# Designed miniproteins, single chains, continued (5): the designs that were tried, part 99

Each design is a single chain, and the fold is of that chain. pLDDT is the mean over its residues in the fold that is shown.

## One batch from the design tools (miniprotein)

Design m19438
Fold by ESMFold2-Fast:
Structure m19438 (fold): chain A 77 residues (1-77)
Amino acid sequence: SIVDNAVALIRGGLSNTQSVTALEELNKLPSDQLLSVLEQALKLSQADRVTAGQFVKELNPEKREQAREILQKVYGG
């Protein structure tokens, strides 16, 4: 699933080619779906705030601001 691919990407378990493909699929998602996938993947991966912040930097610039809101929701409360 796309959530499973996002979890693997956050954990660093993908090859360079697989990481590029997973990032392209995430960047193609409508913003509402991307935010849902990202929230689920961050919770399932149990990534710390630093790892999650590094992952957000890998997203296209136009997606990063919205992804930072999810970081605040997951880690900032």
Scores: mean pLDDT 80

Design m19439
Fold by ESMFold2-Fast:
Structure m19439 (fold): chain A 77 residues (1-77)
Amino acid sequence: SPEEKLKKAEELVRQGKYAEAAKILIDMLREHPELVPEVAKSSIPAGLLIAKNIPELQSPEFEKAFRELETLQLPPA
């Protein structure tokens, strides 16, 4: 369910697994764009923004996923 995917993404952000969290969010928001406000109210955007600004957490996969999230109108914070 979208709710379970949102909880899983939030858990992955807490664990520092930002690329995996972003992939789940992209898939979920592509299918359910109406959930953008719910994601924006969660801790996920702040966690992803922090990861974007930490070089040790950067990967080509994470950068690509983060850009895709931006095209889904999800603000980074």
Scores: mean pLDDT 70

Design m19440
Fold by ESMFold2-Fast:
Structure m19440 (fold): chain A 90 residues (1-90)
Amino acid sequence: SMSELEEKLKKKAEEEIKEAAAAVRKDPKGKAVADEMLKAFEKNKEKSVEERLAAVAEVAGKALKTEVGDDVVGEVQRAINNVEEFKKEL
């Protein structure tokens, strides 16, 4: 069903964003941004996966002003790409 496919996509997005946040958090300067990424994703839990990923991408864009900005953007882009590839296989 479409509901089952949506739940699989939500779970994949959650796993990918958690991995991105964990990678960012390895740098002590990235810990605050990693927490903001997870909060942005969870705050929008009732919205579509696309809207939730867009909220995380907005956090990554704001992080470009920090020393970890390029790493944050890279990890978030990798997570989004992995979710899009997974969606094609559903």
Scores: mean pLDDT 83

Design m19441
Fold by ESMFold2-Fast:
Structure m19441 (fold): chain A 81 residues (1-81)
Amino acid sequence: SIDEIVEEAKKKAGLSGNTLDSEIREAIDLYVNEGLSVDEIIEKLVSKLYDPSTSGGYEISVLAPKLKKGIEAAAELAKKQ
């Protein structure tokens, strides 16, 4: 299920709590239903973290590599279904 993919992808990315849950779910939808590549999904979702409407800095620098890892893990898990 999508919920199982999200949980496993987050574990592989070292994410805790509800951090990036919606972004990982969106990545699965983009990969499975829209046919986007992992690189295209990373570009799209990571760009949202650097939105000029948000305060830039340290938190984004920590979250961006974890989101990339989570997207890669989610795509690999979805591919196995």
Scores: mean pLDDT 74

Design m19442
Fold by ESMFold2-Fast:
Structure m19442 (fold): chain A 59 residues (1-59)
Amino acid sequence: MSTAELLREEARLLREVATTRDPERRAQLGARLSVVGAELRARLPDISPEEYAALLASL
């Protein structure tokens, strides 16, 4: 995945986690979110919280 694809995936997962009531689905989404978040942190280690929020908002 490209960095832009990972950012879109994180934004999608965050929206789905916010709306899901199923604990098993939430656990699966959380596990995927953790993997995607770790990959994004590895690719964007020096990004500020404000820049990161702006990137998510641009998607």
Scores: mean pLDDT 77

Design m19443
Fold by ESMFold2-Fast:
Structure m19443 (fold): chain A 71 residues (1-71)
Amino acid sequence: SPFDQAYNQGLTYLQQGIQAMRNGDTEQAIKYFEQAVKYFTEAVKLSTGDKKDKAQSYLDAAKGLLNYVKG
């Protein structure tokens, strides 16, 4: 589904961002977290109920990590 595509892309970019952050690659971490925010935002728009709540939680986490690495 469109939701599954957006949600799974968000997860993939979030994981890549965390890995880049752990490796000290701040510029790559920023790019990956920006993509995670984009895809989780789309997932939130495409969902209701439990799926929306899960996508929103990941969106909030991705935004927090993005703000942290931009700091």
Scores: mean pLDDT 91

Design m19444
Fold by ESMFold2-Fast:
Structure m19444 (fold): chain A 74 residues (1-74)
Amino acid sequence: SFEELAQQLQDLMEDLADNLDSLSVDEYRARVDQILAVMDQVVAAAPPELRPALERFRAELRELLARRLAEMEA
């Protein structure tokens, strides 16, 4: 369900935040790929009225996660 996918996304994002300083670049990439895959499922399962806001959030999330990766590689 949408609620189960949204909870899964929240859990993955909280786990990433809690472990951010201990992750290697490759471990970070793997978690980002998983988060973005679940985010795509959340958007697909969302009620039509929530979909535009979630699509904007997905775009912002992709940029935020990519920026963090660039910082880790610098």
Scores: mean pLDDT 85

Design m19445
Fold by ESMFold2-Fast:
Structure m19445 (fold): chain A 87 residues (1-87)
Amino acid sequence: SKQKEASEYSAGAIAFVALHVDGEIVLESAGSKLSEEERERLELARRFTRLVEENPEEGREGALEELERLGELEPGFAELAKRYLES
């Protein structure tokens, strides 16, 4: 149960990072049929993209740290995403 929830959380974090490694265009294809979780991820992705664009020298890692500081990321999400980017 909790292990399954953690696995689904990890998959979501990896998918979020993968979308931003491969580009924003994947998120645009979702259209009007987003679930609540997909809408939350899309809004988080928009904030992430804006932070990267505003602070390109800090990069994706800096954007993830800022989102975590603002409480927009669940505990450990930024660390998981950074590990994915480094792999």
Scores: mean pLDDT 54

Design m19446
Fold by ESMFold2-Fast:
Structure m19446 (fold): chain A 86 residues (1-86)
Amino acid sequence: DIQELIRALVEAWENAADSDAATARVAEALGVSPEELRRWGEGGEPPPEVRERLEAVERALEEAQRRLLAEDPSAPPEVIREALLA
């Protein structure tokens, strides 16, 4: 579910120290505006090309998270999110 994926990404990064910067970074990675990202998170439907980019972002996040956990297996989720936003 693309809406669930967008919501999960925004929510995961919303727990970062700067949620506005997190939202802007996610939007930049997807090639969309922060307003569009928020709208899709609230139940809007993204275009097919954005859907493909969301899948790519999800895979990149999984890989980065796996790398971070390999360095520190006890790292809490918020630390991983902050590192991904850095």
Scores: mean pLDDT 63

Design m19447
Fold by ESMFold2-Fast:
Structure m19447 (fold): chain A 98 residues (1-98)
Amino acid sequence: SWEEEAKKTYEQGMKALEEGNIEEAIKYFREVVERYPGSRYALPAAKKIAEIYVKQGKPALAASVLLGVIPNLILVGRYEDAEEARKLAGELFKQKKP
């Protein structure tokens, strides 16, 4: 199933992250967001990319990733996920304003 494929790709990202392969982890999480934007794993994947960017001192990139998934979440009716992404991005902008 499409949701099972999204889950498998997300789990590959998690495994890469646990192994310290940060770039590979981001690649898998981006595949979830881009190929499975309506899945329940789209926001979790975006959150993992955002967490990585925050740890790297890149909160603006983290916020951009979270904002970037909103249109697809709205399109597929995942309004609660879209609202969570918006709130998380807003907190990053508020915390990291110059």
Scores: mean pLDDT 84

Design m19448
Fold by ESMFold2-Fast:
Structure m19448 (fold): chain A 85 residues (1-85)
Amino acid sequence: MEEKLKELEKEYQETIDKLFDAGVEVVRLAVDYVILQKELAKDPDNPEVRARLAEVQARMDRVNAEITELEKKLKEIQTEIEKLK
């Protein structure tokens, strides 16, 4: 029983760490998005800038989906820990 609690507490901490890393990546992608939007405003016909902007947007969507899944996992781990107390 103590072993299962320690395993859940470890999974909780690992999930928190992953959420923190994902949050940092979202901020970096948001900065890249703003830079690319400024480049696109200067050269709206640039297909390379448009393609990079679409790639950054797709990456942001993936990271946001990962954050949502990690938040769900965190709630599930919290519920399991509560049941053991």
Scores: mean pLDDT 84

Design m19449
Fold by ESMFold2-Fast:
Structure m19449 (fold): chain A 71 residues (1-71)
Amino acid sequence: SDTEAAQRLISKAKELLTEAKNEKDPLKREINLGVAMLIAATVKHLYPDFKEEADALMDEAARLEKEIRAQ
């Protein structure tokens, strides 16, 4: 179902954000953050019922990106 598809994508984005938090290689961190943000944006566009969760993931990814660029 569309609900199951959205949940799988959200779970993958959460996984990538967790990996990015623990990654020491700047390029790998950037890739994981970028992919997580892309997945969250896709969920927000295709599955509006999951907008709130997608927005939260995008906000978290943006905060992590800002912290990485400040270091």
Scores: mean pLDDT 85

Design m19450
Fold by ESMFold2-Fast:
Structure m19450 (fold): chain A 80 residues (1-80)
Amino acid sequence: MIEEYEKKLKEAEEKNDKLGMFESYVGLAEYYYEKKDYKKAKEYFEKAKEILKELSDEALPEEYIPLVERARLLKVKLEK
């Protein structure tokens, strides 16, 4: 699972694919949250937020709406 997200992140970085980087950071943050590594979960979540902020002036494809909702749910979990 984690290896899949790390591979996707590497490929997204090589292509300068901001949406792929966002997907990978959300997945890594969720992975570390489930492992109770809240420090790494927050670190990857903050990276996902920075990418999303860069995308704020562009329309997101419909396929990425679930990822935005996953990031919002993760924020709530990390703040509890």
Scores: mean pLDDT 75

Design m19451
Fold by ESMFold2-Fast:
Parts: structure tokens; sequence; C-alpha cells
Structure m19451 (fold): chain A 74 residues (1-74)
């Protein structure tokens, strides 16, 4: 496993954790907190995308998180 692959795996995992935090906050009615968690997930997924590994997964996860933010801002 290369350093770049390891970085991608860690960044995707951290992004998924923040995405899960966003889902929990959303279900609890904490709209602002949910948006911030999804934004943090996007930031981490964008860092993962920059590594060049698991590109399709990172792109899909960014799209999913962006949709969540869009829904919550309306």
Amino acid sequence: VSEEELDADVLLALGEIYFAIGNIDEKRGNKESAIEAYKKAIELYEQALATGYRVDEAKKNIEDAKKKIEELKK
C-alpha cells in the first residue's frame, strides 16, 4: 500500500464519519450542525480526491454530501 492510497483510505473514512455525524444531527433537528458536518465531509472527500485514489468513490460521496446541504438550506 502506497502512502497516497493510505491517505485516501483515511480521508474517506474520516469523511464518512462526518457524513454520519451530519445524518445524526439532521435527524435530531440540528440543521446548522448537520450542514457543518456535511461541509467537513466534503472537505475531507476533496482531499481524498486529490490523492488520485478511489476517485469515483470520492466524487460520489462529495455529490451525496452536497445534496444533503442543498436539501437542508431550502
Scores: mean pLDDT 84

Design m19452
Fold by ESMFold2-Fast:
Structure m19452 (fold): chain A 86 residues (1-86)
Amino acid sequence: MLETALELLRKAFERVLAAHRAGKLTDETIRAIVEETRREGREAGLPEEVIQLVGNVVADFAQRLRDGEEVTLEELEERLREALEE
């Protein structure tokens, strides 16, 4: 479960970075990436609570990146690990 959630987060992180590099990190694009991430989580058999958590982390990351904040994959992975271990 944790490894599957981390793999999902890594894929979403790459999608957000790709959209940002293309100058296309709009509210609509962020929503599309989050929905795709949630869909992949359901197909992988993740619990709904975990799917929601990953989606929220991805949405927060995309907003922070768009606002000019420097956010690392390591920070996001740590947030996910801490939330899932509790």
Scores: mean pLDDT 84

Design m19453
Fold by ESMFold2-Fast:
Structure m19453 (fold): chain A 67 residues (1-67)
Amino acid sequence: ERYARLIAERTGMSLEKAREALKLIKEEFGLDDRAAAIAILLAMDKFNKKITTPEEAVDAVKELLEN
């Protein structure tokens, strides 16, 4: 829950959407909660992207890991 709260605060997503984003990223990329949260924050910073949905978070992390 600590990382879901951090992502909700940093992105402006609801806590429920932040939990969904972390779950999808963990399932897709094999990351733990901490690594998934860091990946979202790094992708936001690197690409200057507004992340408002779990799907946008997954897409941003995928782009981060491919580059």
Scores: mean pLDDT 84

Design m19454
Fold by ESMFold2-Fast:
Formats: C-alpha cells, structure tokens, sequence
Structure m19454 (fold): chain A 61 residues (1-61)
C-alpha cells in the first residue's frame, strides 16, 4: 500500500472523479483521464480505481 498516513478524502476523490467525468467525452476516456491524474499526482492503484469507479458512476447517471 503506497498510501501513507494520509489517504485521499471522499471529497478529494469526488472532486477528481467529477473533473474526470466532466472532461470526458465517452466512458472510455474516463479511464485515460483517471490514469493521467494518477500519474500526475503519484496516486496508488487503489486510489485510481476508486476515482475511476466514482467517475464512471457520475458519467453513467
């Protein structure tokens, strides 16, 4: 587990997921944008999965 003493809060995950969903033109692009965010911020795979799941939920709604 790469997440240290601080995890991304639900608010941070939601904010990133909303940005990913809002800036994506298709469901496929959500994965690409989540990977870009994860790379830029050095996020763990677990955090990226959570962001992707939330973004997909927002996009599918």
Amino acid sequence: MAAGPLNLSDAEIDALAREVAANSRSVGEISVRTAEVGRRHGLSKAAMIRITSRALDLWAA
Scores: mean pLDDT 74

Design m19455
Fold by ESMFold2-Fast:
Structure m19455 (fold): chain A 99 residues (1-99)
Amino acid sequence: MKEKIEELVKKLKEAKSFEEVAEIAKELAKLLETSENRKLVAELMDKYGMSEPLKAAVTVAIAGALEGLPIEEIAKLAEFAYRAAKEGLSAEEAEELLK
């Protein structure tokens, strides 16, 4: 299980589109039933040197996947979070703007 999570986080770092981020996040969400696995994902994002915009996009994509949202909606949310983080907003601040 940890090895599969690590593989999916590596794929997220190398994702070339927000649709790809959404698809990988949906796969990853199936493994994130525990808080331990969610902490592992956060640690792996830091370990692999993901940018703050990419971390924001991945965090929001996982949240949307856990809510069962369709890939197209998750991709749009991930793109929004990525752009918001590029403007200097944290993932949490970007999420607040979606309220």
Scores: mean pLDDT 78

Design m19456
Fold by ESMFold2-Fast:
Structure m19456 (fold): chain A 104 residues (1-104)
Amino acid sequence: MIEEAIKHVEEAKKLSKDENIKEKLEILIDALKGLKEAVENGEIEAAAEALLRISKELAKLAEEAEKLGDYETAEHLREAMRHLAELAKELGKEEVAEEIEKLL
């Protein structure tokens, strides 16, 4: 799940023609790698907080991409968020998953 989310954000970064979006996506890729480490270490509360924060940032960038007419970048970011919502469910954080799904 997290690896698929990272893959979609990396594809969004490659597809985007906006340098500000690319820079923010690079920061989010690093944040997703930190999330992966938190999950692997059993830091479930820290992982849940990072999941929600990262998903809110991805949603904002998807909206920015859509305003630029870049629907392919936006769809990759939304697909990453779907994988993060599923991860939240697997971690037993149903409330976090519901909040992420509201942003889709």
Scores: mean pLDDT 89

Design m19457
Fold by ESMFold2-Fast:
Structure m19457 (fold): chain A 72 residues (1-72)
Amino acid sequence: MEVVLYAADENGNLVPFPDVEKAKEVVEEHGGEVLAASENAIHARIDESKVEELAKALSEALGVKIVASKVA
């Protein structure tokens, strides 16, 4: 499925990714394909069953909360 990934602070405010290149690397390491990336959002294709695992891995790697939105 396609998802858009956002970074958030401890209060839930959306923030830029602290390291977009590292975020792209983590997406690819977890079986995702990066379709588009900016400091504010990463659009990726990944198996639906792996979205929660990816969000957790990104959160741990970058030290931010991750919000994943399903593309309809």
Scores: mean pLDDT 83

Design m19458
Fold by ESMFold2-Fast:
Structure m19458 (fold): chain A 108 residues (1-108)
Amino acid sequence: MLLTPEEMKRGWEMLKKLDVKKFAEILKRLLDEQIVPSEEQRKRFLPILEALYLYGLLIGVENDPVLKEFLDTLGVSSLEQFNVRLAKFKPKEEREIPELTELLDEVE
């Protein structure tokens, strides 16, 4: 799904306020445990994730310490490896992640 320019702008604004390391730690746990956040949580964080991905493509992972820390926290060395990890994701359950809601409430 392609985001609208307005959704991308909102994602950029949220990303600037986000604790990227804490966000990466939550995502790593979700990927490792094969848990999908609730539909409402997905609608809130997907713009942030897409903004972060586009930021990495535009700036280059090697040139941004925040993006490098994000990838290191996830245990991947590149955006390509991150995409491979996402493609291998097979959800076992869907539930609300309270830590994710708390993090998102701080940036909206």
Scores: mean pLDDT 74

Design m19459
Fold by ESMFold2-Fast:
Structure m19459 (fold): chain A 57 residues (1-57)
Amino acid sequence: LKPPAELTPEQAAVAREIAEVLNAIGDGIDEGLKEGKKTGDREKIRELIKEAIEKAL
């Protein structure tokens, strides 16, 4: 959140954890799609997305 003064240290810590999990999932999916486009293999795209989601969770 942009106004940091609105958050307590505890609230900021929780927001950071949530943001990290969401970012990790999003980054994993993005990387899977980018790598799949590079190889041109549809099955590889599906596998990379699956692995990225499993590892992010």
Scores: mean pLDDT 67

Design m19460
Fold by ESMFold2-Fast:
Structure m19460 (fold): chain A 78 residues (1-78)
Amino acid sequence: SKEKEIENLEKKAEELRRQAFELDTQSALYRIQAVAARLGGDEETAAELDKKATELDIQSQKVREEAENLRKEVENLK
């Protein structure tokens, strides 16, 4: 059924958006920790935390692109 196919794709896209949000949240937490480390004079730890945040940002973007591709598939089925 076309309706079931749309529902399954929408559920998968929603799960991917949730994963992206979780990655964004972790990235934000690392950036907060990096600011705290920098204020404490620990520039090496701050740089490492910023790098981890950037890696999560890249992962989040890829997951969001996957979700957007599924949204386009849903639009094509309507």
Scores: mean pLDDT 89

Design m19461
Fold by ESMFold2-Fast:
Structure m19461 (fold): chain A 119 residues (1-119)
Amino acid sequence: METVAQLLARAHRAYQAGDEEAFEKAVEEMIELVEKQVRDALKAMGASDEQIEEAVKRAREATRKAFELLKQGAPLDEAMQRLADEVTRAVNEALGSKADARGAAMAIPGAGLRPTAPV
């Protein structure tokens, strides 16, 4: 089985060459590989079937985002980093292990009241 890096490189070359069949095959193999790696890792950690299925769903989405970045002209290393970060995020969210750190909605307007600054 090819590595994720090899599959992304193959997909990138196929897309640049206009080879839609090779691109589609690389995307399918990449999704399958990522799903297997996530399932194997979570089973080893004692995750529930529900946690595994949620993580697999998110990992599948992350893989699709990586090849969309390649289609948009992103460099291969950026697509790889985004895939790695998003899969890690998907696993952590499915396990709930970082729920407390993410419960701080850092991006919601009004969640951070500006302290009243004296003149």
Scores: mean pLDDT 68

Design m19462
Fold by ESMFold2-Fast:
Structure m19462 (fold): chain A 94 residues (1-94)
Amino acid sequence: SAELEDLKKELEELQKKLGDLAEEAFRAINAGDLARAEALVAEMERVYKEIKELAEKAKEIASPEEQKELDRKLENLETLLEYVRRALEAAKAA
């Protein structure tokens, strides 16, 4: 449906934004700019929350197969966020 396709497009754009923020966060961590890295991780958490809310709306009108695909994408994005959080925590401990 057009509604589901519009939601998928918005999710793709937010997913790209989350990836860009992760890249910037890793650059900040590598540069030792922990304050910037913390701010970027906080922004990633806000973007992930928006993705999750849009994915729940998409799931209401998606087929069971499309719902599984959305859940898998959410798990991959949560894994990315956890990876960046762990990298930041390790850098702060060093």
Scores: mean pLDDT 88

Design m19463
Fold by ESMFold2-Fast:
Structure m19463 (fold): chain A 68 residues (1-68)
Amino acid sequence: SSSQRAQEEKQRDKLNKQIIDALKNSEKDPQKSLATLRDLERQADALGDDISAALSRMAISSIKLEMK
């Protein structure tokens, strides 16, 4: 329904903001940011939000490359 879709959009926006914040904070504590992003990926997968799940995976890959 339209009402449910609006709620899903707000949930996705919240996940996206949390993913971006975790990525920004990765400079201070990359291991902690990786753990946070893994949890956010699982949350996105549970919601069926493929876009947010993909964003989380890309952020994880970016941090791992910087750790090398």
Scores: mean pLDDT 82

Design m19464
Fold by ESMFold2-Fast:
Structure m19464 (fold): chain A 82 residues (1-82)
Amino acid sequence: MEMERLEEINKEVLDWIKKQLEEHYTDEEILAIFKELGSNPGQGEIDFLEYFRDTFKPDKEMQEKIDELIKKLREALAEQQA
């Protein structure tokens, strides 16, 4: 049950990341990033979102969306351990 929720949240986060990456990176660079994220699901997405926020300094609305996604991932990972 909790693993299915983590998978759904990961899909939402990966879809959002892909959309943002298409604005700044080539298809080859996006594939490399996704390969790295796939090696550490959940935590990899969190680390990337924090890096993206700090590097690109997006507007407040995008920062709030990033913080929301990080929170969802952290909660899902914690629930998987319970």
Scores: mean pLDDT 72

Design m19465
Fold by ESMFold2-Fast:
Structure m19465 (fold): chain A 97 residues (1-97)
Amino acid sequence: SSEVEARLAELEERVERIEELVREARRAFEEGRLDEAERLVLEARRLAAETQLEIDRLLAAHADDPEVQARLRELRRRVNRLLEEADDLYAEIARKR
């Protein structure tokens, strides 16, 4: 449905925002801007947690739609990967302090 497609597009846009935050945090870290890197990685973690909650809610709402389920599981895999990258970067930032 057009409503489900709109929600999936919103989630994809949010995942892209998280990817950008992680990229910006890595750049700030490499440039020695540790406070900025920490703020960006914490914001990425916050948005990722919010996105996971929305994905889980939609998975429950669309349990009978295998196509929507597959797309949501792929988005969840992307968010989980970004969280791992953010956690690794957060640990690197902590070691430099």
Scores: mean pLDDT 89

Design m19466
Fold by ESMFold2-Fast:
Structure m19466 (fold): chain A 98 residues (1-98)
Amino acid sequence: MIEKAKKLGLSEEEIEYLRRLLEARERATHPKVREILGLMAEATLKILELLSKGTEENRKKAEELNKETMAKIKELIDSLDEEEKAELRALSAEAAAA
């Protein structure tokens, strides 16, 4: 995933965010939390790839993918217990930190 991001010419900041999401996934102890973080990383890479092409068609595809991914993540989050939600919140905050 990180090697693909580098080949796509993504910024160091975008690559670092992806790296942090993948590290958060590795630290996740709950399978559902790991799945959510994995989906976030995969969707982020695909959205950034589409946006890097600079066309309106690819922008629309990125928006659709974001919408679909957010809906799936919400469904998965709604299935989490309080302990799993706490882990997701903590790991997501770490991934978002500069």
Scores: mean pLDDT 80

Design m19467
Fold by ESMFold2-Fast:
Structure m19467 (fold): chain A 85 residues (1-85)
Amino acid sequence: SATQAVTDAIQKLRDAYTGYLTKEAKANPEKRKEYEEEKEKFRKESDNLIGAADIIGAKLMAQGEEAFQKFIDDLNKKAAELEAK
């Protein structure tokens, strides 16, 4: 479903960003608190987006398949870039 695809893409981005921040915290222990605060902020923001995934999916599908696919692809690209770091 469109809702599931939006949810999956956001969760994948969350996992990638959380993993990136975890690696950064190990490399820079003095900044650990800043990275933990950023993880919590992103968790709350992504939870809100997942909660609205049905509305987001429906709105994008109303704009067309290309707009929907671009949204998913952009999130997946950001996740892949974070995983590569």
Scores: mean pLDDT 87

Design m19468
Fold by ESMFold2-Fast:
Structure m19468 (fold): chain A 96 residues (1-96)
Amino acid sequence: MPKKKRVVASVVMDKSKMPDGFAEEVKNLGIEVAEKNGAKVLNLSVVVEESDDTVTVTVLLDFVPGSKGEEIAKELKERLSKLPGVLEVSVSVEDV
């Protein structure tokens, strides 16, 4: 049976360089990349974790199977890695 696909994108940012609305920007970028690649987003969640020096923003995108999940993950990783103050980006694709 077709299963949902999930993209998990985690961005570690230097807290001193984090702009206002960064978590919303990461969320909007995830939606934009998914829609550009023809994915119907079924569910979206954002988790923000702060430490003394860094902020980690994790976006989970659930979408209809048959979408370009690997292409979405690749484009998200490339675009997120180009944001100023980003220290680390990890993106994965899984079946749910």
Scores: mean pLDDT 77

Design m19469
Fold by ESMFold2-Fast:
Structure m19469 (fold): chain A 66 residues (1-66)
Amino acid sequence: STKARIERLIKALLPKGVKYISKDEAVTILVFLRILSREEATKLLNDSGKKYFSVSELADLVVDSL
């Protein structure tokens, strides 16, 4: 699935055992992977109201925005 692909890409950039990603780190990861622009990523994550994201939560937000 698209979600599983996004999760694998994100996990490849994280140290093993990281459970949560800060909003600023998540923006940087999504932009680096060219999944979203910086503007799109910043808006999406700000609209969530959350300060930290699991890999699964981040992937869900991205898929829902497509």
Scores: mean pLDDT 85

Design m19470
Fold by ESMFold2-Fast:
Structure m19470 (fold): chain A 65 residues (1-65)
Amino acid sequence: SVEKALNAVDVLHKQGLPAKLIAGFLVLGEYLNQEQAEQLANEVAGLSPVDAKKRLVQEVRTLLA
């Protein structure tokens, strides 16, 4: 479910987890495969926490659409 994945991103981000760990948790929750999570982690590398979250939300919506 896209909604469940996006809720996980929001909760983990609010708990202060870096985007790489959030992507890993999306694999554990079976929302993303390992390749998708690695690509997403690379895409958010070097971004501020706010920009990383925006990118995670955008990419998760695209991948699970």
Scores: mean pLDDT 81

Design m19471
Fold by ESMFold2-Fast:
Structure m19471 (fold): chain A 92 residues (1-92)
Amino acid sequence: LEEELERFKKKLEEEAKKQQPVLDEIEKYKDKIGEEMEKRKLKLSAANLEELAATNPDKAISEAAKQLAALLRWQQKAKKEYEELEKRLARA
């Protein structure tokens, strides 16, 4: 279980490094995405970012929002996996 948790942390670090170029690119549009979300009264979520991406006329903002939505979905899955491992440790 501890070995499994360490393996999972290492996997998360690898994925985080893989996502870093995407995060750096999104940083340029972060404020603009935030303004568009607020203008449309949308809360920050993968589904709302996908809606923004589908309906925003600016292709750069649309693409950045789509990439951010994918990143949020990945982070949600990773957190759920980590919580499940922690629960298994608590049961052992």
Scores: mean pLDDT 72

Design m19472
Fold by ESMFold2-Fast:
Structure m19472 (fold): chain A 60 residues (1-60)
Amino acid sequence: MARASADEVAAALYQYMLEQTEEALAAFRATVEAYTGREFRTLQEVLDAVSELMRQQALA
């Protein structure tokens, strides 16, 4: 994907939390990478990026 929306990131995270499959994890990571424009090496880095985005929204 060339670009992803915040809604797509949220949907992919929700899907991964429900299924906990490798396919859902790969989709979640790819969506976060497309949204942020950054490459991640580990699941923890992806989760840290999502947590930061959610904190930014909570401050608004």
Scores: mean pLDDT 69

